# Designs tried in a protein design run: designed miniproteins, single chains, continued (6). Part 3

Each design is a single chain, and the fold is of that chain. pLDDT is the mean over its residues in the fold that is shown.

## One batch from the design tools (miniprotein)

Design m20076
Fold by ESMFold2-Fast:
Structure m20076 (fold): chain A 68 residues (1-68)
Amino acid sequence: SEIDRVRAEIARLEGELKATDARLQQALADPNASPEEIVALAREHAAVGNRLLDAQNELDTLEAKRAS
């Protein structure tokens, strides 16, 4: 079902968000990391977070449609 697909996407994006956060924390702890690298990782983390919010909103819409 579409709901199952979106739930699977949310789980994947939650994993990606955790992975990008871990990479960002590693870069912040690394004295050899460039400011440009840190900014790029922060932007990637924010982008994954936005996709997760979009997927959660899609799930809410599908659940509302099913309940109707």
Scores: mean pLDDT 87

Design m20077
Fold by ESMFold2-Fast:
Structure m20077 (fold): chain A 74 residues (1-74)
Amino acid sequence: MMDEAEAVLYYLAGKAYLEEGKYEKAIEYYEKSIEKSKSPLLRAESLRNLAKAYEGLGKYEKAEEYRKKAEELE
């Protein structure tokens, strides 16, 4: 599946940016991963990491929203 391969690459890019503390870039790439992915597991992981990135930016309300979305996919 072409979209799923793209989703995995976007997820890995997002994870790399998150590890570097580049939260805005991490958010951008995790959002792209979710858009392309049809895998509930990958989408849940991307949503959990989106929440972590938003916490890094001090956006706690948005972080909580994404954590709840991830829980719904698990």
Scores: mean pLDDT 83

Design m20078
Fold by ESMFold2-Fast:
Structure m20078 (fold): chain A 83 residues (1-83)
Amino acid sequence: SEREKFLKEFEEALENKDEEKLKKLIGKAIKNKDAETLLEMAKIAAKKGLDEEFVKKLVEMAASIENLSEEETDKLIEEVLKL
């Protein structure tokens, strides 16, 4: 699927530390209001051991799009960081 290709491209950009590509991919997901893709991106980053603040930011962006409460957002952050 297009989403699977997008997420694979994101994972490759993380591995290559391609900051411009990461910015482009994250920006595209935000512009499309694609909370599900942002959450999957956060899970990939967490599994790869990326900065907790980076993972938290991706989860917060997804939560903001879905209008989640602060409590729901915090719980989701904790669940993703445990991956």
Scores: mean pLDDT 86

Design m20079
Fold by ESMFold2-Fast:
Structure m20079 (fold): chain A 88 residues (1-88)
Amino acid sequence: LREELEAIRDLLEEAREAIEAGDERKATLLLTAAAIRLVALLQEHPGNEALEEVLELVLKAMKALDAGDKEAAIEHLEEAIELLEEAI
């Protein structure tokens, strides 16, 4: 579990950097990869509220990015990263 959480954290950190650099395509791919991994972990650990909240924040970041709201996307990602760090 810890290794999986660390991998997801790294994906979210890279996504944040991609958004800051204006690389929306790279950010979307990284966020999608993180969401897929989070869904897989939730299937193995059903009812884990921390993982559910992280997934919700990742999905909110993706929606904000699609809407062109980079500041909101970064804010949601930073909150997701903080929650993941607490779970590691």
Scores: mean pLDDT 84

Design m20080
Fold by ESMFold2-Fast:
Structure m20080 (fold): chain A 148 residues (1-148)
Amino acid sequence: RPFPELPLDTKEVFLGGSGLTGTIPASLGELKNLEVLDLSNNNLSGPIPAELGNLKNLKKLLLSSNQLSGPIPAELGNLKNLEVLDLSSNQLSGNIPAELGNLKNLKILNLSNNQLSGNIPAELGNLTNLTHLDLSNNQLTGPVPSSL
């Protein structure tokens, strides 16, 4: 089914388990009032759009249990109000961006069950409000930073 057109003043999107297919549209980055984006448990594929980093009011980004691929955009580090980032159970690859350490309000970071590689960035130690960190079931290498 096609991704629905959403009003520009939309604050919350709850489309988890909705049978969505195709890609996450970059135009979602235009929803400047968006506080919650839940697209979990769908059949979405392709990359996470860097334009999601434009969602300055976003508090929750829930993209778990899809077929999303490619890298985590460094632009997600621009989401200064973000409290929950759940990208688990996808096909995401590449490194964890050090820019995720800029998410000062982040309480939950779940990147588990992906194809993420490279080292855990020491900048994740800057997440002073973090209560839950799950990086399990990836291809991560090197030591756990002492800052964590």
Scores: mean pLDDT 92

Design m20081
Fold by ESMFold2-Fast:
Structure m20081 (fold): chain A 58 residues (1-58)
Amino acid sequence: AWEGEVVRADADGFDLFLPGATPAQVDAVVATMATIGYRLVGREEVDGGVVLHFRYEP
């Protein structure tokens, strides 16, 4: 298990930083967020990890 950090949040969604995350860990986070109404709208590879951009689309 790996922990993420919310690096930005606003009224329409949030951005989550996952340092050192594997593709499988990213997929698991995306699937979990989808169950609560958050859609992945962007993915950005950064130094040390991945930033995932989620928007609330129930």
Scores: mean pLDDT 78

Design m20082
Fold by ESMFold2-Fast:
Structure m20082 (fold): chain A 78 residues (1-78)
Amino acid sequence: MDSRIRRLRDEATRLRDLRDAYRTNYNGYLLLADRYGKKDKSKSDVYLGLANDYGRLADDMDDRYRSLRDRALSLERS
């Protein structure tokens, strides 16, 4: 029981760290898109696309993190 809960928590931590890294990239590309938006629309659009991709990856990691966290909590109810 304990080792199974520990494995789920370790995997959840890994997914949380990936989520946070992807969110950092999302915010970075949003800042680049804003910086170039008025002077280079084409470059701004590329950065917006990258931001959107990293935002989606962050959301996917957050969903998986929450699922594993909730599963670990369910196993602790015994």
Scores: mean pLDDT 85

Design m20084
Fold by ESMFold2-Fast:
Structure m20084 (fold): chain A 77 residues (1-77)
Amino acid sequence: KEELIEKAAEEVRKILLDDGVPQETADEIAKLVREAIETGDPVLLAKAMHKALQAGASLDTVERVARIAAEAIAEIK
């Protein structure tokens, strides 16, 4: 469970860094995604996606972030 959440957050961080998002912002977004997966709160996921867009992430990257979070939530259910 926790290992799965950590893996998902790390994948999100890596994708954001690869898309040119600064490390500090990528860490903040990964933390929001981790919390969204842990709680199932869609508001936290929405905040993570908005931060990614504001940091200059592409729509494709934001969609991948949402998919990673959704898959992790489904797997721990």
Scores: mean pLDDT 80

Design m20085
Fold by ESMFold2-Fast:
Structure m20085 (fold): chain A 80 residues (1-80)
Amino acid sequence: SMEELARLQREKARLEAELATIDDQIDYVNKKLEELEAKYGGKVTPEIEKLKSTIDKLNQLKAEVEARLAEVDARIAALQ
């Protein structure tokens, strides 16, 4: 059980690092989007639409990682 707990804690740390990376990517793309929206005076351009699509995909990936993290947390709790 101690070895299994240690493995789950390492998996949790990996998922938390992945989540932090995704959050950084979302922040970066949001800043780019704000800059382009300011540059084009609120006009929708193909580049703006592409960035919005990228944010949607990153949010979906974030939700998936958060769901996996919740599963790992539940397994850790079950061993304690």
Scores: mean pLDDT 89

Design m20086
Fold by ESMFold2-Fast:
Structure m20086 (fold): chain A 98 residues (1-98)
Amino acid sequence: LLDEAIAALEAGDYERAVKLFEEVIKKYPDDPAAYVLLGEAYLGLGDTEKAKEWFRKAAEIAVKRNLLGTAMVAAYLARKVGDSEAAQLAIDAILKAS
């Protein structure tokens, strides 16, 4: 399922990638990587508002799971599409880890 979703994203089949990543998230709701990739698929479709929502959710899940590298990537992507508060989630998580 995940490999098929990634293949669709890399092929530029963004509509299929969205559907497949939604299935991945339904089965694995605590995997922040799937949320990042769903955001990327929505960017491919030109839907920056949905991309922002999914990058934010990815950052929140990554912070909750203490996956600081993924949290930083997701926060960076969310900020790039206009979610300035997402950066603070990753910063706060890193400061708590120090």
Scores: mean pLDDT 79

Design m20087
Fold by ESMFold2-Fast:
Structure m20087 (fold): chain A 59 residues (1-59)
Amino acid sequence: DRERRIAEMAALLEPTLGADAARRVATLYVDGQEAAANGDVERAKELALEAERLRLEAL
């Protein structure tokens, strides 16, 4: 489910980004994948760009 996928992805990102940034980026990636699966291409694009922005800020 969504919460499990976010937790699993955040765990993978945490060593690089830290816990808070990993959780935020993971949430955006999971929500973006869900938007894409539902055919909401505009929303998926917005979420992907925001995830990349936060990832770069955390580095």
Scores: mean pLDDT 83

Design m20088
Fold by ESMFold2-Fast:
Structure m20088 (fold): chain A 57 residues (1-57)
Amino acid sequence: DPLERAREILREAGVPEEEWDLYIDVARGLRDALGLPDSYLPKLVQLFVDTEKLVKE
């Protein structure tokens, strides 16, 4: 399940549960705008998490 995998990525990255819906909604919006399959949802969430971590430094 792509949604469950996206939530696992957020949990593993230490993102507060209150912020998970924001990450998932942004990833869904980008997925839909680009016509990407559901399997890309976890990949987009991982990209956002990795980018946030790198941009802080």
Scores: mean pLDDT 79

Design m20089
Fold by ESMFold2-Fast:
Structure m20089 (fold): chain A 60 residues (1-60)
Amino acid sequence: SLEEKIEELLKEIERIRKEAEEKWNDPSLSSEEKKEIREEFEKRIVPLLDELLKLREELE
């Protein structure tokens, strides 16, 4: 169902967010590494947020 697809997508988004948060809390990271982590996070999260929006609009 659309609801199941939304739940799976939200779980994936939360997983990616937690991974990024854990990496950001690593005190050994350089400024360059932190920038890379942010850029990779944004690259991964944006298409999932776009798909989530599309699925939610289809539900209404």
Scores: mean pLDDT 81

Design m20090
Fold by ESMFold2-Fast:
Structure m20090 (fold): chain A 76 residues (1-76)
Amino acid sequence: EADKQLAAGKPDPKLADELAKKAEEYAKQGKYEEAIELYEKAIKLLSAALGKYHPKVIETEIKLGLLLIEKAVSEL
């Protein structure tokens, strides 16, 4: 394949999965800002590694969206 040397510098989807998991745990602790930042990082990593329209990217964006709604309701 054309980009074996880019594989070492390319974002790893597994790292993005770990970030999303940590974000979910922070959200459960009420640390919404930290959770939002981790979800945003996970989305960027997944988008760069798998493409913006990949199911994993969409799933993570949905989780971020739900968290933003929860935070917004708390700020109402």
Scores: mean pLDDT 75

Design m20091
Fold by ESMFold2-Fast:
Structure m20091 (fold): chain A 72 residues (1-72)
Amino acid sequence: VDPERLRLEVEAALAIMSATVHLLPKNPSAEDLKEAAEHYDEAARLLAELGEEEEARELREKAEELRKKAEE
């Protein structure tokens, strides 16, 4: 296993977990939604570096949805 690739995978997973924590409340605050979106964007960036373009795209879409919901 490539140590560089493994490190990026771990960092991406941690970012996804951080986003998920902010979404666990039944009614997340606007700040929780924005924090989750930032974490999804970070995970998407890391996954794109890994060549996981489809997963990166999905996370960017989730981040946009969360930002839109925060403005609602």
Scores: mean pLDDT 83

Design m20092
Fold by ESMFold2-Fast:
Structure m20092 (fold): chain A 57 residues (1-57)
Amino acid sequence: SAVDAELQALAQEYLAKAQELKQLLDEGKISEKEFRQKILELQAELDKEVAALRARA
């Protein structure tokens, strides 16, 4: 379904953002505290977008 395709695209987008944050952490460009906070923010944003997408279906 179109919803399943959009959910898969969202999952890939947010995984890419999480990978970028992990790279910044590994390079010492952000702190562990900042990394954890940004990951929690990404999870909250993803949950909100997934809920909105499912509500439209």
Scores: mean pLDDT 84

Design m20093
Fold by ESMFold2-Fast:
Structure m20093 (fold): chain A 59 residues (1-59)
Amino acid sequence: SMEKAEEGANRANLAAAGGVARGDGELAVQSAMKAAEEAGTPEAKEAARKNAESARLAA
């Protein structure tokens, strides 16, 4: 459970970071949310939300 939550959060972080680095905030937001949904944990969802916010601000 905790390991999967960390895994999901890391996936969301990587997806958001990748999108932001390319200047594609919208794609980063979508990718982060998808990863969090797949993880299915509040921890991963929280991480995805923060990453999505950062991606939007960077876009």
Scores: mean pLDDT 64

Design m20094
Fold by ESMFold2-Fast:
Structure m20094 (fold): chain A 97 residues (1-97)
Amino acid sequence: MEEEAQRLLEEGNKAFKEGDYDTAIEYYERAAEVGTPEQKAIAYLNLAVAYTKKGDYEKALESLKKAREIFKELGITPPETPEVRAAERAVVAHLLA
């Protein structure tokens, strides 16, 4: 389960780096199903980033909310990468402007 989710996250990250956001989303969705709670939360952050690259801001917001709730339940501060910060700003600009 943990090893499968880690592989899925790595494959998703590879697809994302190549600009294949549809394939990245498929891998991140699968990681969100089979991972540990922390891996699921990371997968939802990655989904939010990928959805913003596709202009799907509503799905990006849903993914950010799911990640935030899991991190809150775990008592962990969500990782703030430049990609995650850009995704949050894009969601605010397009849905909450």
Scores: mean pLDDT 85

Design m20095
Fold by ESMFold2-Fast:
Structure m20095 (fold): chain A 60 residues (1-60)
Amino acid sequence: GPIKAEVIFDYNAKTATELSLNKGDIVEVLKVVDDDFVLAKNLKTGKVGKIPLIYLKKIN
């Protein structure tokens, strides 16, 4: 199934391509961009953007 992850720390987007996140949000990982970033959808807001991988804990 799709890769889901929990946000472990609040994150404020630093660029227009990044996604702001709240601790406890569940995201669906759509694509690995590089070793530091993934493209993900926030399941609470429906918004898509790049987020730092270190802010995520895989749950499935």
Scores: mean pLDDT 85

Design m20096
Fold by ESMFold2-Fast:
Structure m20096 (fold): chain A 66 residues (1-66)
Amino acid sequence: GKREELLRLIGEILNLIGDLIELERELEKAEKAGDKEKVEELKKKIEEIKKKIEELRERIKELEKE
């Protein structure tokens, strides 16, 4: 039901936050190495994950209104 869906969405957000932390660590390493191409790719991936988290948060808000 609604509770199971909320727990699923929260779990997905937590997994994405873990991925975000790892990508930000990789970004710092790439910036220190001067790898501009890798920096751009990592920034793009970070933006995609942040967008997914935002979409999942919006889904939680919609479920709470039901």
Scores: mean pLDDT 85

Design m20097
Fold by ESMFold2-Fast:
Structure m20097 (fold): chain A 80 residues (1-80)
Amino acid sequence: MSVEEKLEKAREKVDALAPTFTPEQVEIARKILEEAERLVKEEGKSFTEVINFALQRLKKELPDDQKFILTFGKILIDAA
């Protein structure tokens, strides 16, 4: 599975779980995945680098939402 296919799998899982998230959580997750796709396409980042990037960005955007950070991290790891 390519890194782009892994990102698409993560995006599909976020979309499937979107009704269980707040609108802010969904917006931030989608923005992170869009920026991650840019990093893969333009900079050739590995999926491990994408996971690290996404979790660091999420901790910056939603530092107090530990439950969502863990949930989104699991989505990314399960897509790997």
Scores: mean pLDDT 83

Design m20098
Fold by ESMFold2-Fast:
Structure m20098 (fold): chain A 70 residues (1-70)
Amino acid sequence: SIADQQIFQQRVDSYDGVIGRIQHQVSQGDMDTARRGVRNMIRQIRRDTRRFPQYRQQYDDMVRRGRRIV
């Protein structure tokens, strides 16, 4: 539905913001905070995947991207 597409896009935008914060933490040498941030983001994405299985492949890609940051 259009509402599901809007929610998905809002989630993507939110996760991009989280990734930006994590990249900043990495640049500051705060690796423990960065790794915790990635783990928390992945948990949120996994919950979103269960709610919106039609976007599973896109969410799986976001998880892989997050894991490669740290």
Scores: mean pLDDT 83

Design m20099
Fold by ESMFold2-Fast:
Structure m20099 (fold): chain A 66 residues (1-66)
Amino acid sequence: MVDEKEVLRALGEIYLAIGKLNEKKGDFEGAAQSYEKAADLFEQAGDTVNAEEARKKAEESRRKAS
């Protein structure tokens, strides 16, 4: 039916994982960008919980990027 939401959620999970990897490497700017992309994708998928989590991680990573 609405496979587009499943695709968006899957892409959000991929970008969330990329953000976590970049954060672990100390690339906080890259992590923030990946987390923001994940948040947008989760929001488009209607996944508010994961969107909020990704948005918070993006904000935290952006602060660390300084």
Scores: mean pLDDT 83

Design m20100
Fold by ESMFold2-Fast:
Structure m20100 (fold): chain A 59 residues (1-59)
Amino acid sequence: VEEAKQRLLRAIGEVLRAIGDEFEAELRGDKEALERARRELERAREELRRAEEELRAAE
């Protein structure tokens, strides 16, 4: 249960970080950084989904 909660918090943090990176890249007009940030965001959303499933399984 605690491990699943910790993973969820980490996943939320990764999503927030990726959103910030995407916003910064867009402001700078860095197309390569923007593409990387969008890829990271998509990966972070997948991690969040898995973490939610693990938490539900632990309950």
Scores: mean pLDDT 79

Design m20101
Fold by ESMFold2-Fast:
Structure m20101 (fold): chain A 75 residues (1-75)
Amino acid sequence: MREERRRRLLEEATEALIEAGVSEEAAREAAEVLVRGLEEAEALLAAGAPREEAFAVAAEAAARAREIAERALAE
């Protein structure tokens, strides 16, 4: 189930970020950005888009999530 996988990924990503010292709110925000990017990449692949386009979307989401986490850690 899509919602079940999404929830598990969000929980795992959020917990990992909190353990790394990111605030709970920033960890949840970064996890949401990352998971959403992965879902968008999967949707692109399912629609027949090239792997390069899907990987670019995932990479951009990962970069945004990292920036959120790094900013929170700098506070």
Scores: mean pLDDT 81

Design m20102
Fold by ESMFold2-Fast:
Structure m20102 (fold): chain A 65 residues (1-65)
Amino acid sequence: SARDEALAKLVDVHKLSEESAEAVLERLQALGYSAAQIAAMSDEELERLIVRLVTEEGFVVERKK
């Protein structure tokens, strides 16, 4: 599913923990991004959005290595 693709991308490419990936996905969906849009987004664009959540909204994310 698009949700599973978005979660896999957040975990595998962006190195988020599964819990952080779910939290980021839920927050982006609350901001108006669909799971399909997130799954189709470039790695660079999605990384910039994650950084914005952390720096602008005080969002806490846990990353693997």
Scores: mean pLDDT 83

Design m20103
Fold by ESMFold2-Fast:
Structure m20103 (fold): chain A 78 residues (1-78)
Amino acid sequence: MEKEIEEYIKEAEEYFAKARKSSGGEQEELLLKALEAYDKAVELYESAGDLEKARELVLRATAEALRVIGDAIDRELA
């Protein structure tokens, strides 16, 4: 389970990295894929009864998504 969770988190991080280098619809699709991968990791923590780690992972995913969106807005406003 822990290795599987790590694999989903790594997948999500790779999609977030691609989203940061993309724009428009491609960025949106990559961001959604990243969030889907994080959601799978959250489900695995929940099934293991580790609700605290599940919650922490949701907060991290949210912060990273906000960062990607914020960087895109800053580029539009610059």
Scores: mean pLDDT 80

Design m20105
Fold by ESMFold2-Fast:
Structure m20105 (fold): chain A 68 residues (1-68)
Amino acid sequence: MPVVATARVPSERAEEVARRLREALRASGGGAVADAAAGVVTAASPDAAALRAALEALGLDFELRALP
């Protein structure tokens, strides 16, 4: 089931965090986008475990939600 995570990050790190998440989630068919002005990264994957592991590896505080 596809899931979305939202993490708050320093604006200066938002693009780097999104890039690392895209690399980590490539095999699971996931991706990530950064909103540097808001200090937010949003990531999505059909594999919730892969998404959680990638976010935890980066030391991020995040909220995980299932997509309908």
Scores: mean pLDDT 80

Design m20106
Fold by ESMFold2-Fast:
Structure m20106 (fold): chain A 62 residues (1-62)
Amino acid sequence: ALEKAIEEARKVIEEGAKQGKSVEGAQEAIKILEEAGLSKEEAIKKVQEIVDELVLERIEKA
């Protein structure tokens, strides 16, 4: 289901960001969302939303 793919994508992005591999995490998340049925453009937009939220969370914790 798409919802499960979004959750997996978020987890991959979070783990990548924590390990200093944000670009690799975002690339993997895009692939997960595309496999779930999103277009590349939709997957990129969704990943950007997740990344923006995680960046704000990291700024708050710093």
Scores: mean pLDDT 77

Design m20107
Fold by ESMFold2-Fast:
Structure m20107 (fold): chain A 58 residues (1-58)
Amino acid sequence: MEELAEKAREAIEKGDLETAERYIREMERVLRATTDPAERERGLAELAELSKALREAK
């Protein structure tokens, strides 16, 4: 999860928004499979931040 978030951030910084969107979608898939409430909450917060950054980079 954390590695996917780092790759998404790096892609946004490089202007590769398509790659960033792919990593964000993969994070969504991981979160759907996550049954640990604490890990899911942390992942959702990180996903929200990255989604906002992606929208601002458009």
Scores: mean pLDDT 79

Design m20108
Fold by ESMFold2-Fast:
Structure m20108 (fold): chain A 65 residues (1-65)
Amino acid sequence: MAPSDEEIAAIQAVLDAIAPALAQLPDRDVRQQLANKAASMVMNGEPVEAVVAKVKAEVAAYLAA
């Protein structure tokens, strides 16, 4: 029921990769929601690169609004 070492490593890699993009967001709750979405997507079997790209696109859309 706990994530595997590989899942933990993948979650860490995604969080590290998106951290600079999330730092651009002024709202702490939005940053936390995107981080949680990224972790959930990786746990559901999404590739790390695909999850990173999706989160970066979401951050860019938020900043463009």
Scores: mean pLDDT 79

Design m20109
Fold by ESMFold2-Fast:
Structure m20109 (fold): chain A 59 residues (1-59)
Amino acid sequence: GDEEAIKALAEEGGKALRAGDVERALEIARQIEETFADDPAGQVVGRLIEAEARRLMAE
C-alpha cells in the first residue's frame, strides 16, 4: 500500500543521506512528494529528506 511504498522510499532517502549523496536524496524527496502529493505522510517524509539534504549542502 501507500504506507509501505513511502517507507521504502524513505529508507532509500535515508541511505542516500548517510552516504552523503545529497543529489540522490533530493531526487528521492521529489519522487515521494510527486507520487504522494495528496498523502500528508508522504509530504512530511519528502520535506524532511529535502530539509536534511539542504542542511548537508550548507555545511
Scores: mean pLDDT 82

Design m20110
Fold by ESMFold2-Fast:
Structure m20110 (fold): chain A 56 residues (1-56)
Amino acid sequence: SMAEEAAKAGAEAARAAGGDWRAGELQGVHLLSTGEASPEAARAAGLAGYEAAKAL
């Protein structure tokens, strides 16, 4: 689903940023602004980024 793809992107962004959860939220905002994600999918990206950062 789009939410699953957005969540993967958000988690990867947070990991690539060394555990900065804000990178996941920023990725969600980027996907929303380009029309590639719904608001729900953008939220999923932010949440996944936060959880990925917490797991580090």
Scores: mean pLDDT 80

Design m20111
Fold by ESMFold2-Fast:
Structure m20111 (fold): chain A 74 residues (1-74)
Amino acid sequence: MPPALSQAELVDRLLEGARRGLLEALRVSPEEALAELTMVRAAADAIAPFLSPEVRARLEAELARMEAEVRAAV
């Protein structure tokens, strides 16, 4: 199992956690949702240099989708 599979797993875990965290934060308050979005973006930025371009593109696309969903719900 090569490191590329570990990168995909890390991204999948980040996206799953981010989606759940953002949805739960939205149920608490708009400010909590915005804070969670900021943390998710920071985490993605921190790992982006270690990801292959293909994995990074998937991460960015999914984050953009979640950001749009949060913005629409706030």
Scores: mean pLDDT 76

Design m20112
Fold by ESMFold2-Fast:
Structure m20112 (fold): chain A 67 residues (1-67)
Amino acid sequence: MKISDKEVREALAAMYLGLANVLEKQGKVDEAIELYERALKLYQEAGASPEFIEEVKKRIEELKKKR
């Protein structure tokens, strides 16, 4: 069974999203932003839903305001 690049990107994006959420809760805002941005790029490349992409973008912008 050949795992598609799209499935791998979605899995990696989910991992980065989870780590970013943990860092955000720890107050590590800059590190959280970096991981959210990495997740966003991977989800965009994978063709994730526009609604989900928009939620991630809004979270990044909210965190940037806390700098």
Scores: mean pLDDT 79

Design m20113
Fold by ESMFold2-Fast:
Structure m20113 (fold): chain A 91 residues (1-91)
Amino acid sequence: SVIESFIDYVLKLLDFYGITKEKLEAEIKKDPNNAVAHLLLGIVYLKEGDYEKAIEYFEKAKQLGVDKILPSLFKYLITIDELIEYAKEKL
């Protein structure tokens, strides 16, 4: 699945750069409007099986305009709405 490949790719990037859940939570605390941090934390919650939290963070990322920040990803590879639907299907 394109969505599963995207999730795996992002998780590998987070691991490679040493970006932990705690660092993402700290980043959001410093800048609550950081759309990318909300997207990434949503993906972390998907990995943990916390689908309700994943949906909350994806919806917040969408509200903050993550699609405008990452237009190449969301226009051609995956949409934020597809990530939200994927998480909902796991509930």
Scores: mean pLDDT 83

